# Ledger of designs, part 104: designed miniproteins, single chains, continued (4)

Each design is a single chain, and the fold is of that chain. pLDDT is the mean over its residues in the fold that is shown.

## One batch from the design tools (miniprotein)

Design m15847
Fold by ESMFold2-Fast:
Parts: C-alpha cells; sequence; structure tokens
Structure m15847 (fold): chain A 67 residues (1-67)
C-alpha cells in the first residue's frame, strides 16, 4: 500500500522497504531482484531493465508479477 499523495521520494522509500521484506522478492535471483527494482523504483520498461541485467523482457515481467 502506497499513498499516491505522498512525495515521489517517500513513495520510492516505502516501495523499496516493502520489497525488501517480501518473501517473494527475496526468493528471486539477484538479477531478477535488480530488474524488479529498476522497473519499479527507476521506472525503466521491462526491455530496458532486462537489458541492464541480461534478462529477456518476458523474464523481467514474470519476476515483477511474482512480487
Amino acid sequence: FIDPSLPLSEQQYILQKYLSTSEAYRALSPRERKAVLLHQLVGLSYSEAGRKVGLSPATVRAAVRKV
């Protein structure tokens, strides 16, 4: 749960804190975890996040859906 009325920096902090406590996030490989963070915190597309970590866009999408 993230309140959209909060400043963007606060939303990013809450999201990162929430993801770090998620068992699903912790079960991901290191590359998949980096791709999820690049997509959700930095705002990169699945293709851009995948390119940065060497994963296909489909793999990044699957990792994001698991969290």
Scores: mean pLDDT 73

Design m15848
Fold by ESMFold2-Fast:
Structure m15848 (fold): chain A 65 residues (1-65)
Amino acid sequence: SADEEVLERVRELLKKAIEYIKQGDLQKANELLSEAMALVPQLARSSYPEFAKMMEEFRKALIEA
């Protein structure tokens, strides 16, 4: 469904952002985070817990950088 496609796109963007954090490229990571955040209004309410989990993984990557 369209909702699943949006959630998957957010997941892909955040996964790439974490990869850039690990490489020390915080500017690219922030660009990808901004793109992911622009999709949040399109997320179904049922996807919010999964999105919150993804954001926690991103936050942990930043703290470990």
Scores: mean pLDDT 83

Design m15849
Fold by ESMFold2-Fast:
Structure m15849 (fold): chain A 78 residues (1-78)
Amino acid sequence: LLEEAERLREKGEEAYKKGDYETAAKYYGQAGFLYREAGDYEGAAEAFRKAAEAWEKNGDLEAAQFFYTVADSLAEKA
């Protein structure tokens, strides 16, 4: 789980650097779910914040708001 989450986070970073914010957001979101399943709430919160930032840059404010809310909730538990 953690190894797969880290791999997806790295793919998200690569997509973000290339300006492919939609792909970056999807990879960061998937990484966040896997971090959460592994019990790494700090890693999950960070990944979901990055997903929210990527969706925001993509102009998808609804998706951004959703992931910011999830990240904030998880950060309180970490």
Scores: mean pLDDT 83

Design m15850
Fold by ESMFold2-Fast:
Structure m15850 (fold): chain A 99 residues (1-99)
Amino acid sequence: GGDALASSRSVVEGAERVAELIKKDPNNSDALAMAGVIMSEGRANPDNPEALTAIGIILFAKGKYEEAKAYFEKALALDPTNEGAKKGLAKVEEALKKK
């Protein structure tokens, strides 16, 4: 047991790596394909806070700050101790405050 928790944690780390690839090259087809898989898996597991956090990370990397905020808030509603979602929400708040 525990595969779901271990896999979910790995999904967040994977999303952060994919986000860095997208920031470096927005046309990176491999990174965009991986982002699509992460988002699809997250949508299939809407009650998984790590999966929602991973979607938020990908959306933030794509510049979709308001959508990213919604996913981080959903993740925190399920797990208020989720560090990835807390950090993501803080980054979104900073991005939305900067004009």
Scores: mean pLDDT 77

Design m15851
Fold by ESMFold2-Fast:
Structure m15851 (fold): chain A 67 residues (1-67)
Amino acid sequence: SKEARAKAAETAGKEYEKILSDKANFYLEQAKAGVNPEENLKKAQSYIDEMEKKRKEFTERAEKAKA
């Protein structure tokens, strides 16, 4: 059904966002510990940027659907 597909997509999106958040936090903690801080900060930022991009796309799509 459309509802089942929509729910599966929402669940997959939340799981992917959680993975990106966990990866970002891992690299941030490594940088704070002094392990390759420049490289790990760049990696953390790339995951944060991807997560924010996905959130923005979802929000814009939801708002357009209301119009």
Scores: mean pLDDT 78

Design m15852
Fold by ESMFold2-Fast:
Structure m15852 (fold): chain A 62 residues (1-62)
Amino acid sequence: SKEEIIEEIVEELSKGLNEEEIKKLKEETRALYEGFLNIGFDEELAKKMTKMIVETDVKVKK
């Protein structure tokens, strides 16, 4: 399901983050995933693109 995909991405990238940072990460991940689905990406492509963007953002802000 959509929520499971969002939670999977967040859990993988949340190591070492505090509760507030995890909440922000979840909100960003959800917004990106929904956005990709809305422009016509399938679930697999939307997941891949969301993960790449969120992972890059987490690494840059660290």
Scores: mean pLDDT 79

Design m15853
Fold by ESMFold2-Fast:
Structure m15853 (fold): chain A 57 residues (1-57)
Amino acid sequence: ELEALKRELLELMERLKEVLSEEEYEKIKQNVDAVLALDNEVVLRVAIAELKKLLES
């Protein structure tokens, strides 16, 4: 479960890299790296939802 969530989060980050500026991407990446280090399923799910909103906006 955690591995699948981490993979989805990283895949969303790759998609965001195509649409965000380098500066905005680096800010989000730092937050995502912190989330990945927590190994918390709820936090990962929230982060995935937030990144999906950014892509859909």
Scores: mean pLDDT 80

Design m15854
Fold by ESMFold2-Fast:
Order: sequence, then structure tokens, then C-alpha cells
Structure m15854 (fold): chain A 85 residues (1-85)
Amino acid sequence: GSVTVTAVGSDGKSQSATVTNVSSDKDIKVEARAVGDTVIAYVYDEDGTLQGTASFSGWKKGETVTVTATDAVSGKSDSATVTVK
């Protein structure tokens, strides 16, 4: 299936991407990591196997970014929050 990943900064700005070829239809998990001004979302299945990544750039230092991943097939979602350093 496909997973839509949306990143929302504490200033209200948002970015989105689609992760395709996700093999799990049961549940998803998301982790977020900040590297410079870039937030990277890691999408996992229920067993912790990495399904794909999405990268969002242009965030301000000190900004808190919430990443939400939603699976179109299962309807499941998960979110993670990271602070840009």
C-alpha cells in the first residue's frame, strides 16, 4: 500500500510526502529524526521492519516538528515529534 507522511512545524507550516510499496496492511509506526534543518521520517511495519523514509527540509533551529504517518489501506496512523537543532 501507500503511507502519507505529513510534517507540521510549531509555526504552523506543513509539508507532505507519500511512501509507496509499504508491505504491511496491519499497523504502522513512525520515528522522526532531525539532521541539520532536515527532518527524516522513518516508516516501520508492526514488526519494526523499515518500509520507507520521507525527508522534509527548511525547518528553523529550535522548531518542534510533528510527523504523522497514515496508511491508506489499514487506516492506521502514528506520530512522532522532534526538535530541530
Scores: mean pLDDT 80

Design m15855
Fold by ESMFold2-Fast:
Structure m15855 (fold): chain A 59 residues (1-59)
Amino acid sequence: SSMLKEEIEKLEKLLEEDEEEYRRLEENARNEADRQLADLLRGTVEYLRKKIEELKKKL
């Protein structure tokens, strides 16, 4: 459905933004707080990837 495609596109944009932020933090981590934030973003990225995959299976 067109609504499902729009939801997938929105989530893909969020994933791209979070992956870029994660990469930036991973490359520039200077302290424990930066590493903890990178770990949190990794979890968010993994969650979004799985959700997008699940939604694509419904197309």
Scores: mean pLDDT 84

Design m15856
Fold by ESMFold2-Fast:
Structure m15856 (fold): chain A 71 residues (1-71)
Amino acid sequence: SDAEALARALARHTPDVLELIRIATKALNEEPEKKLTLESLQRIMKRVYEEGKERGLPQEFIEALKQTAEG
């Protein structure tokens, strides 16, 4: 599953896990609504994917994040 693929990528690249957590936390804090909706979660996942790609996270993270953001 996409979640398992992401979990394995996280386990292999511990330093990048902290960066993903930081990106996700920032994206969550920048959401205009204080409650999480499906749309808010999809926006957060898209931001994590885009910023992760710009920061040069390993390709396996990028692929897992893309799948999660798309579906």
Scores: mean pLDDT 69

Design m15857
Fold by ESMFold2-Fast:
Structure m15857 (fold): chain A 60 residues (1-60)
Amino acid sequence: MRKRLVAAVVAKGLELGDIDAVTVEDVIEIAERLFGRRLSEAEAREIIAEAKAIIAANRA
């Protein structure tokens, strides 16, 4: 679940052209849509941090 959620947030950041444009509300909505789970704001921030790290690691 977590890996798929992080991947979905990365995809959302790419759609917006900037991962920093992804909001906590975006992550909560994605988690509800894909897994039927309501995340806390703290959990959503952790997912955004992981997504940002993945994008940074893929910058060549």
Scores: mean pLDDT 78

Design m15858
Fold by ESMFold2-Fast:
Structure m15858 (fold): chain A 71 residues (1-71)
Amino acid sequence: KLDEIVDKAIEELKKLYEKGASVEEITRKVQEANREILKVADSDKVEDTIRATAASLRIVGEAIDLEIKKK
């Protein structure tokens, strides 16, 4: 489920930032989560593609927020 993938990705991103992970590692994690989201979207029509895109943007937004707070 999309929300499950997003929640897992956000939790893992928070843990990576807590451990002082590099921006490169954070970026790879975001890319991995986006690939999983796109796999789920491929099972349904355009409305699920829109939801998947929104989910991907949410993960990216959280990563950006965490990076800003890191400073």
Scores: mean pLDDT 75

Design m15859
Fold by ESMFold2-Fast:
Structure m15859 (fold): chain A 56 residues (1-56)
Amino acid sequence: SLQELIDKLKKLQEEIDKRNAELESLYNTAKSMVDEINKLNEEIKKLQEEIRKLLE
């Protein structure tokens, strides 16, 4: 019936919405991790420069 097809479409849309929310959460987590990696890389560069100066 038309109603059964509409109900199936609604369930598929709800599953897509759920998966999109999960992806958004994972994206935000990954972004935070990338930001922390970038901070650590900046700290490494500063420490490497400081070591270089101490060896002069």
Scores: mean pLDDT 89

Design m15860
Fold by ESMFold2-Fast:
Structure m15860 (fold): chain A 66 residues (1-66)
Amino acid sequence: MTPEEVAALLRISKAVQDNLLAGDLDGAIEKAKEETEKMIKESDNPEAVKRAGERLLAALEAVKAG
């Protein structure tokens, strides 16, 4: 991952931390989508944010499915 993707991933992960600690995977997925969309609008590198968000969402959805 690029440094920009790592920074975005850490920020999105922090935003969903409370949901994950509570075991609320659905809430974590929803919050990750919201934070990713917000960060894309605010970022000077929206593609890096999008890739980071997609990676985290894929991981959360895999945990929910398995």
Scores: mean pLDDT 81

Design m15861
Fold by ESMFold2-Fast:
Structure m15861 (fold): chain A 57 residues (1-57)
Amino acid sequence: MRPASPEEAERGRRELTERLGREPAHVGVLRDEEEGKLVAVGTDADGNIVGIVELPA
């Protein structure tokens, strides 16, 4: 895995926000080059995972 580009990070954040119905406190987006996908992980203000979304890269 490597860090997502700014464009890929925005795509992951947007999808995660739509799926949760609200913006998470923090969003991390990584590119899985081996699988050809993006993984977006949202956490709340306390660091608990509130959602995980996989998107085509």
Scores: mean pLDDT 77

Design m15862
Fold by ESMFold2-Fast:
Structure m15862 (fold): chain A 82 residues (1-82)
Amino acid sequence: GIKEGLELLKKALELAEEGNLEEAVELLKEAARLLGVEIDLSDVKTIEDIKKKAKEILEKALPKLKPEDIPIVQEIFLLLSK
C-alpha cells in the first residue's frame, strides 16, 4: 500500500547513502509499484540519480497521500536534502 511504498522509498535512500546502490534501485522499483508510479530506473548509477528518481516518485505520489503519511514524507525530504 501507500504507507509501505513510502517506507521502501525511505529505505532506498538510506541504502544509497550507505553505498548499496543496487539494493536501493530494487527498493525504488518496488516503492514506485506500491505507490502506483511509473518510472524509468534504467539509467540510475549514482546516489544523486537515486535521489532524483526518489523525488520524482514522491512528487507523483503526493496527490494520493493522506495526512497520516506526512511524518514519513518529511523524513524522506530530509534524506533528499543531504
Scores: mean pLDDT 84

Design m15863
Fold by ESMFold2-Fast:
Structure m15863 (fold): chain A 74 residues (1-74)
Amino acid sequence: SPMIEELKKEAEETLKLIKSLNVPPEKLERFEEAVKRLMEALDALEKDPTPENWAATKAAEAEVREILEEIYAE
């Protein structure tokens, strides 16, 4: 799906941006793992659009958002 490929591209670009900001290594590692899980969930959802794969994608998006909020917190 072109939409899913675009979302993956945006996730990769966000990861590159966060890496350039020199955030604490522990937070960066958690963010990289969350992005990896989101990419895997998007792959699964594209291949098989089940309620389970949708729920996994939503959970992965929430995890990425939570860690971004931690990174932007002072």
Scores: mean pLDDT 83

Design m15864
Fold by ESMFold2-Fast:
Structure m15864 (fold): chain A 60 residues (1-60)
Amino acid sequence: DAKLKELLLEAIEKGGVEYLMKRYGLSREEAEELLKKIIERAKKEPDNIIVLEEEVVEEF
């Protein structure tokens, strides 16, 4: 599902910054940095995209 993964990553990138700013009270710069880490992790572990958000936020 490489095509589905690309589509999900694009959707996360497109809406993810504002979502992270609202959910975690981050600045735009912090949200962009966190989103980049989520995308990098999701590329390595495609099956756990939803779980990756929580994991990366804990490490951030």
Scores: mean pLDDT 65

Design m15865
Fold by ESMFold2-Fast:
Structure m15865 (fold): chain A 74 residues (1-74)
Amino acid sequence: MSEEEKLKKEKEKIEEEIEKLEKLREELRKRAEEARKATAVDPRRGQIEADIYEALADMVESIKKMLEEKKKKL
């Protein structure tokens, strides 16, 4: 296998991981929004759950950016 084929496979793996992280980020943001809407019964609990999902989404975004930088260096 050539070095070019190895680089292509590595980039494809990183792209797949980035796509999975993007889907996870979108799901987490959606859950945060749903938690906020559910606060009609317990506003404090819903806000805490929303904050947790937003923090998780931000962490996923940071990991995604790290993978994008790694892909650029290949």
Scores: mean pLDDT 79

Design m15866
Fold by ESMFold2-Fast:
Structure m15866 (fold): chain A 65 residues (1-65)
Amino acid sequence: ISVEEARKALLEIAELEENETLKEILIDAAKEIKNEEGGRNALKSLAEHHPNEKAKEIAKEALER
């Protein structure tokens, strides 16, 4: 999965504003991305260079877990 795909998914769900439960779901989804080849680098890029604070937070949490 590309950085752009991860970013789009995280942004769309974050914008729906069902915050705490969706945050955990997004972290789990991001953890699956981390297990894919290149997924870890995609999440790192998202955490460092994304303008949306929620997307950065979710990516950082997924990398930490």
Scores: mean pLDDT 68

Design m15867
Fold by ESMFold2-Fast:
Structure m15867 (fold): chain A 65 residues (1-65)
Amino acid sequence: MEDLEKGIEALKAGNYEEAVKYFKRAVEKGDTSAYLPLAIAAAKAGNVKLAGEAFEKWIEYTKKY
């Protein structure tokens, strides 16, 4: 929640590595909505592997049953 907001603020400021750090903490606390912004921040930071893994998790957790 708070980590998600801080991640979005860092992403808007162009601090992609800080954004990745905050979004990682958000997903660790169970906020699965943070996987998509984590994927975007990781891609912007040049971490293609993390971006792909985060996007795959976002699809997995947001899939409707």
Scores: mean pLDDT 81

Design m15868
Fold by ESMFold2-Fast:
Structure m15868 (fold): chain A 87 residues (1-87)
Amino acid sequence: MKLVVEITGKLSKEAVSRFAQLVGSLEIKNNVEISINAPELSEENKAVFRKHGIEITDEKPDLTIEASLIEKDPQLAVEKIKEYLGL
């Protein structure tokens, strides 16, 4: 199953690194594919997701997460993804 997650807004390098690590771990543990649609992210920040095995896409999103949530609480942002997946 492939899930497309949209991120609205800008992320710091620290927030994107933490979130990418958590999402990559979620993919491995649950055998799911997650792709990120984040048009406002820099190419450097998009490369962080790719390093964690996460695809960057411009496909229609299934779930939208605000960058502000990821900045404040990346664990809660991942929990929203888990809830959407029924995990």
Scores: mean pLDDT 86

Design m15869
Fold by ESMFold2-Fast:
Structure m15869 (fold): chain A 56 residues (1-56)
Amino acid sequence: MEALRKAGEELLEMFSGDPELTREFRERFEKAFKEGTHSETLAEAMEELMERTKEL
């Protein structure tokens, strides 16, 4: 989980151009890390963020 948390933080920094999306995903990541939710859901969210940042 530590590596995922770090990766999530870096993705959120890349996503800083859109504060609303950054905030929404940050809350989702924090909740997932706290509750230990499906890593699949986290991986999908991170992949979506990376896809969106590719166009930057």
Scores: mean pLDDT 63

Design m15870
Fold by ESMFold2-Fast:
Structure m15870 (fold): chain A 85 residues (1-85)
Amino acid sequence: MEEARAAAREALEAGIDELKKKYPSVKVIDVRERPDGRVFALLEYEKDGKKRKIVLEARVEGDTAHVRAYSEDEETLLELTRPLP
């Protein structure tokens, strides 16, 4: 169980790094871990002079860690998968 939580956290950090490459103004506002092993990050970036939010979710299913980033309009901005060690 601890290894799965560590993998989800590591996958979340990788997702944040990928978002920073696409959205250079992105910053992390909040990070939350849930008892079910899911980890969430709330990010903020600026586009056309307006502040916008991105939600990033990391979870472990079976032998794989999954990361998904989505906008306020529920548009998928990033999907990333990583095998567990």
Scores: mean pLDDT 77

Design m15871
Fold by ESMFold2-Fast:
Structure m15871 (fold): chain A 96 residues (1-96)
Amino acid sequence: GADEAIRRAEEAWKAGDYKTAGEHLMRALEIAKENGDEEALRRVQELARKGYEDAWAKGDVKARQIFLAIYSAAEALLEGNEEAYKQAVDRLKKLL
């Protein structure tokens, strides 16, 4: 489920594997969207915010872009903005 995907993303992020973290968070977004799970979306958004801040501190431009796209996708779903979600997911897929 979304919780398992979020956990795998956090483990990958802590290991410095930002691509794998992004892939697991994208899976979590898809599961949360399918189930209407707003709590899972908020958890994805918070993890993406932390990942963005960590990547910024480390100067990792690609990791910042991955986490920003995930944050934007989660925010768009929480706001009911399907077009913004599609745009954020398209950006994320090009980074993974």
Scores: mean pLDDT 87

Design m15872
Fold by ESMFold2-Fast:
Structure m15872 (fold): chain A 91 residues (1-91)
Amino acid sequence: TVQYMTIASMKRPPDMSEAEFNLLKGEAYLNLGRYEEAIKEYQKAIEESSDPRIIARAYEGLGQAYEKLGDLEKAEEYYRKAEEIYRRAGL
């Protein structure tokens, strides 16, 4: 059976930043229901980026992951952080 490559084995394209690549891995883990791995990748994206678009999307992803894990207080905190960045950046 031919299986798709795992997210962990994905190769970063040369023109993609490490932060953007970590954001995409976070989104992929979130879509697979692997919320703890998604959180780890989103945290890396925030730590490695100065781009408000990447940081805001990563905070939104953290909110979704924590909501799915039942941590509604952390989910609300991260959604508020994402909204503040979107508002300040005019996004």
Scores: mean pLDDT 81

Design m15873
Fold by ESMFold2-Fast:
Structure m15873 (fold): chain A 101 residues (1-101)
Amino acid sequence: SSGLERLRELGEETVARARRLTEAIPELQPLLDNVERLAELTVRHTGYAPMFLDIAAGIRETDALYREDRERGLEAGRRLGARASAAVDQALRMEELSRKA
């Protein structure tokens, strides 16, 4: 559907933004890994789209903040990395529960 295509395109754009942020801040590699995984999970289960959209917005905010204040941007990126990790864990747990239903 057009909605799924837009979600896939947003996923690709969000991963690209996270990759650029990781090039500037290599310690955010776990954020990139989690964003890639969450984008893949969201395509498979669109019920996670709101969570993915929240993380995508967080990446845009972190990138903008990093350009204004590197230290605040770095701290925001670390917090976002933790949120993305939690989102992946939640998505995987729900996928496991769905398979057992």
Scores: mean pLDDT 79

Design m15874
Fold by ESMFold2-Fast:
Structure m15874 (fold): chain A 80 residues (1-80)
Amino acid sequence: MEEIRERAEEAKRRGDAKEAAEAAIEAAKELMRHAETLEEILRGIAAILRAIGAELDGDAKEAAELALEAVERLEELLER
């Protein structure tokens, strides 16, 4: 988890939308592995699509924020 967070924050600092989006997609995939409902899986897919959109727009900030949100949710899930 810390690795994904660090990558997202670093990509945001560099303005690297591709790396930020890759971090967001990786975090969303990890959330989907721990999903217990179809709704959670669909939310993960939606997050991946948003990350791809942010990459296409060159929006490293949006992509990094998506990655950080996914990391926070995964940390909450794994600590339960």
Scores: mean pLDDT 80

Design m15875
Fold by ESMFold2-Fast:
Structure m15875 (fold): chain A 70 residues (1-70)
Amino acid sequence: LFEELKKLEEEATEAYRAKDYEKAIEALRRAKELIEEAAAAGEISEEDAKRAIERLEGLIKKIEEEKKKA
């Protein structure tokens, strides 16, 4: 899980720096899906999952707004 999340966060960061906002959003959405799956499987606490999902949703919204301006 955490290795997969790290790879997705790296992909999102690289895509964002390249101004490939679509790819950055896709990577963050995939990370959110993995966190939801891990929480459903009991691999992480519901509280930790909620915090991580809120962070990712915030990043997605910021990137979507930046994409609209581009």
Scores: mean pLDDT 79

Design m15876
Fold by ESMFold2-Fast:
Structure m15876 (fold): chain A 92 residues (1-92)
Amino acid sequence: SDAAVQFIKDAIVTTKEEGGKVRIEVKGDTVTLTLEGLSVVTIIGLALRAIGLALDGIPVEVRIDGNTLTITVGGLSQDQINEILAFYKSLQ
């Protein structure tokens, strides 16, 4: 869904604004973001947004390890994946 794409874009922007590092991986219809160097408040905020999306039926999973947040989003179209990758590249 477009909400999943927007969430991914917001997570990338927020990580860069905090001076953190973003890694992106694509497997089939699934995008995995590894976000490093985040504040605890930002991790909690992004995790709560992911829970909200999952409750709305969007296949989103989050994992937290220290100051690293891993966000996995499934069920994406090729056009949505291409949009995410183009956005990520535009911020390099």
Scores: mean pLDDT 86

Design m15877
Fold by ESMFold2-Fast:
Structure m15877 (fold): chain A 77 residues (1-77)
Amino acid sequence: LSSTFRRRIRGFSRDQLRRIGDAIVDRDPNSTPTIRRGVDAIVRDDPSGRSLADMMAQFVRDGRLTVQQVRDIIDRV
């Protein structure tokens, strides 16, 4: 993910970060209740959004999300 996405995520409220996390899990074809709980924990435990941004970058690297899907998720918040 670009530095622009990381900066934008840093400006989001806790509720916006939670909505991003939920949208990521909903779009991930490998999502399970365990993965959803893990994403919720990342958002809860790091309100700066850095951990969420790192997770989004990892999901893109793993082929679980496209860069365009990440853009769409962020733009809807």
Scores: mean pLDDT 78

Design m15878
Fold by ESMFold2-Fast:
Structure m15878 (fold): chain A 58 residues (1-58)
Amino acid sequence: SLEEELARLEAERAAAEAAFAALEAQGLVGPVHRLVYDAELAELRARIAELRKEIEEA
């Protein structure tokens, strides 16, 4: 269902943010890692927003 997909994407976003924060705390984040993270997070947020809109309009 759309609700299950939304829950999965929200969990992926939270996990990605937590993992990146852990790497930052250890000083292991370089400019390439940040660029990849920013791109992946933007894609996840866009998908979450689209699914939320579809659920709200259903």
Scores: mean pLDDT 83

Design m15879
Fold by ESMFold2-Fast:
Structure m15879 (fold): chain A 71 residues (1-71)
Amino acid sequence: KAELIAKAKEYEAKGDAAFAAGDYETAAKYYEKAYKLYESIGDPRAKEVRKKKIEAEIEIGIKLIEEGVKK
């Protein structure tokens, strides 16, 4: 399963780069891919990646709510 771990790390790194750039939608997408891979192999790192995905989704949600009530 080393191949799956390597792929999950690659997706997590891409998510981290997108998050740092303020591209939260792209970050959440890559974190989801990494999370699915870690989860499928029972790797405890899945919990960390899930937390990162939630953080990105919170940023998206806040901006969506702000835009929804903007006058």
Scores: mean pLDDT 78

Design m15880
Fold by ESMFold2-Fast:
Structure m15880 (fold): chain A 59 residues (1-59)
Amino acid sequence: SMAAQEAGRRAGEAVEAGDYERADEIVREASKLSGATAPSARGMSSSKAGAAAVNAMSE
């Protein structure tokens, strides 16, 4: 889904900016659409949180 892909990118950008709350919100919303468990982005590196968000939204 393009929406899930966009959300993953936005979540990664939020983590890159140090906004883990924003990243958590984006991942949580995207995960409910894809049925994946939403990871917590708090305390994760930008790369890890971004990858987790994209992976959670993967088919």
Scores: mean pLDDT 62

Design m15881
Fold by ESMFold2-Fast:
Structure m15881 (fold): chain A 70 residues (1-70)
Amino acid sequence: RPSPEEVERELRELADQVLSIASPEEQEELGRKMAEVSERITAAESEEERHRILVEALEWLRERHRRLLE
């Protein structure tokens, strides 16, 4: 089980990679998703809830990255 810091680092690194290969439309979609994730994290009352939100975001981004590499 990765630490919250590791999840955040991987999420940032992967987001940068996705942004570098994404079309303008795909970048806009990623931006909207990241804004949603940021809002949910800000509203989260516990560290466990924040960790869950980050893990879900990372899984979503990994799927998106795979699609963009095809």
Scores: mean pLDDT 77

Design m15882
Fold by ESMFold2-Fast:
Parts: structure tokens; sequence; C-alpha cells
Structure m15882 (fold): chain A 110 residues (1-110)
């Protein structure tokens, strides 16, 4: 399914962006909020990995749930990264959330 194949590419890209967001958030001036952003980005990566596994197994319903949670966590990571004073981390996490939402739309059409 070309939509599922494209969704997998978007999930892999989003996971890379979340890893970079976590590295950048760790450098934030507010260490407590930065650490919160790191944890949320790592949780979003975990949910994205579960979505990838579900997509590879053909379990589209499970993939949709994990993609939705991954996107929500990525958006929360972006908020905390911005509050922590790292705009780059926030933008990376926001882009990851956008890709995860696009992946969800593709899976819903599959």
Amino acid sequence: DPDVARALELVQEAMGLLAEAAREAAKAPDKELGEKAVRLAEEAMGEAAEARNALQAGDLETAIRHLEEAARLAEEAARYAREAGNEKAARLAEEAARLLREAKELVERA
C-alpha cells in the first residue's frame, strides 16, 4: 500500500527530528523545563516506534492510535522546549508532530 509505505517514511523522519529535538532541549537555559521536553520527546519517539511496528504488522487501527499519541506528545515537547528557552528544539518537535499527523491521515486513507 503506497499510503502505508509513505506513512512509514514520515514516521522514520519524525523519529529523527524528535531525537534532534531531545538533544537540543537538553541544552536549554531552563534545565528543569528542558529535561521535561527531553522526556516528552523520548516518549513521542516510543509511541512513533510502536506505530511503525503496527504499520509493519498491518495493524492500521493500532498504528492510528500510536500516531495520534506520538503527535500529541511531540506538541507537548515543543511547548516545554520553547518555555525552556530553546526555539530550535521547539521547531524540531513541531515539525515531527506535523509529520506524525500526516502519517495518521495516510493510514486512515489506506
Scores: mean pLDDT 93

Design m15883
Fold by ESMFold2-Fast:
Structure m15883 (fold): chain A 59 residues (1-59)
Amino acid sequence: SAEELLEEAKRLEEKAREYEEEAERLRAEGREFEAELLEGMAALLRGVAGFLRKKAEEL
């Protein structure tokens, strides 16, 4: 259902936010490679969430 897709998108967006916050912390500590890795994972999760939101709109 559209509701299930939106709830999953929300969960992925929340996880992406957590990764973004952790990446900011790691960058402040000089752990640049690990920060970039988390930023990449956050971008991937946001992409999937956007796809799910788009699919929910089509239902």
Scores: mean pLDDT 89

Design m15884
Fold by ESMFold2-Fast:
Structure m15884 (fold): chain A 93 residues (1-93)
Amino acid sequence: ASEIADKYVQLAEEYEKKGDYEKAARWYARASVHYAVDGDFEKARSYLEKAIEAAKKAGEDTLKRVLAQAYIMGQIDGEEVARFLREAIEELL
C-alpha cells in the first residue's frame, strides 16, 4: 500500500541525509516497487530515479544490486509492474 511506500521514502531520505547512499538507494527502490504495485506509476518512476541517483553515488556494485532487486520484485508482483520497472530502468541508465 502507498502508506508503506511513504514510510520507505522517509527512511531513504533519512539515510540520504546521513550520506548512506547504499541504504538510501535500497529503500527508494522498495518504495518505487510499492507505488507501482498500487498503480501509482508516476511516484514509482520518481522514486526509481532517486534510487538510481543514490546508487550511482554509492558505486557500480550498489547500482547493479539495486536494479536487480527492483526487477526481481517487479516480476513477483505481476506483469504490469515488471514491464514498468524494465522500461524505466532502460530509460534511466
Scores: mean pLDDT 80

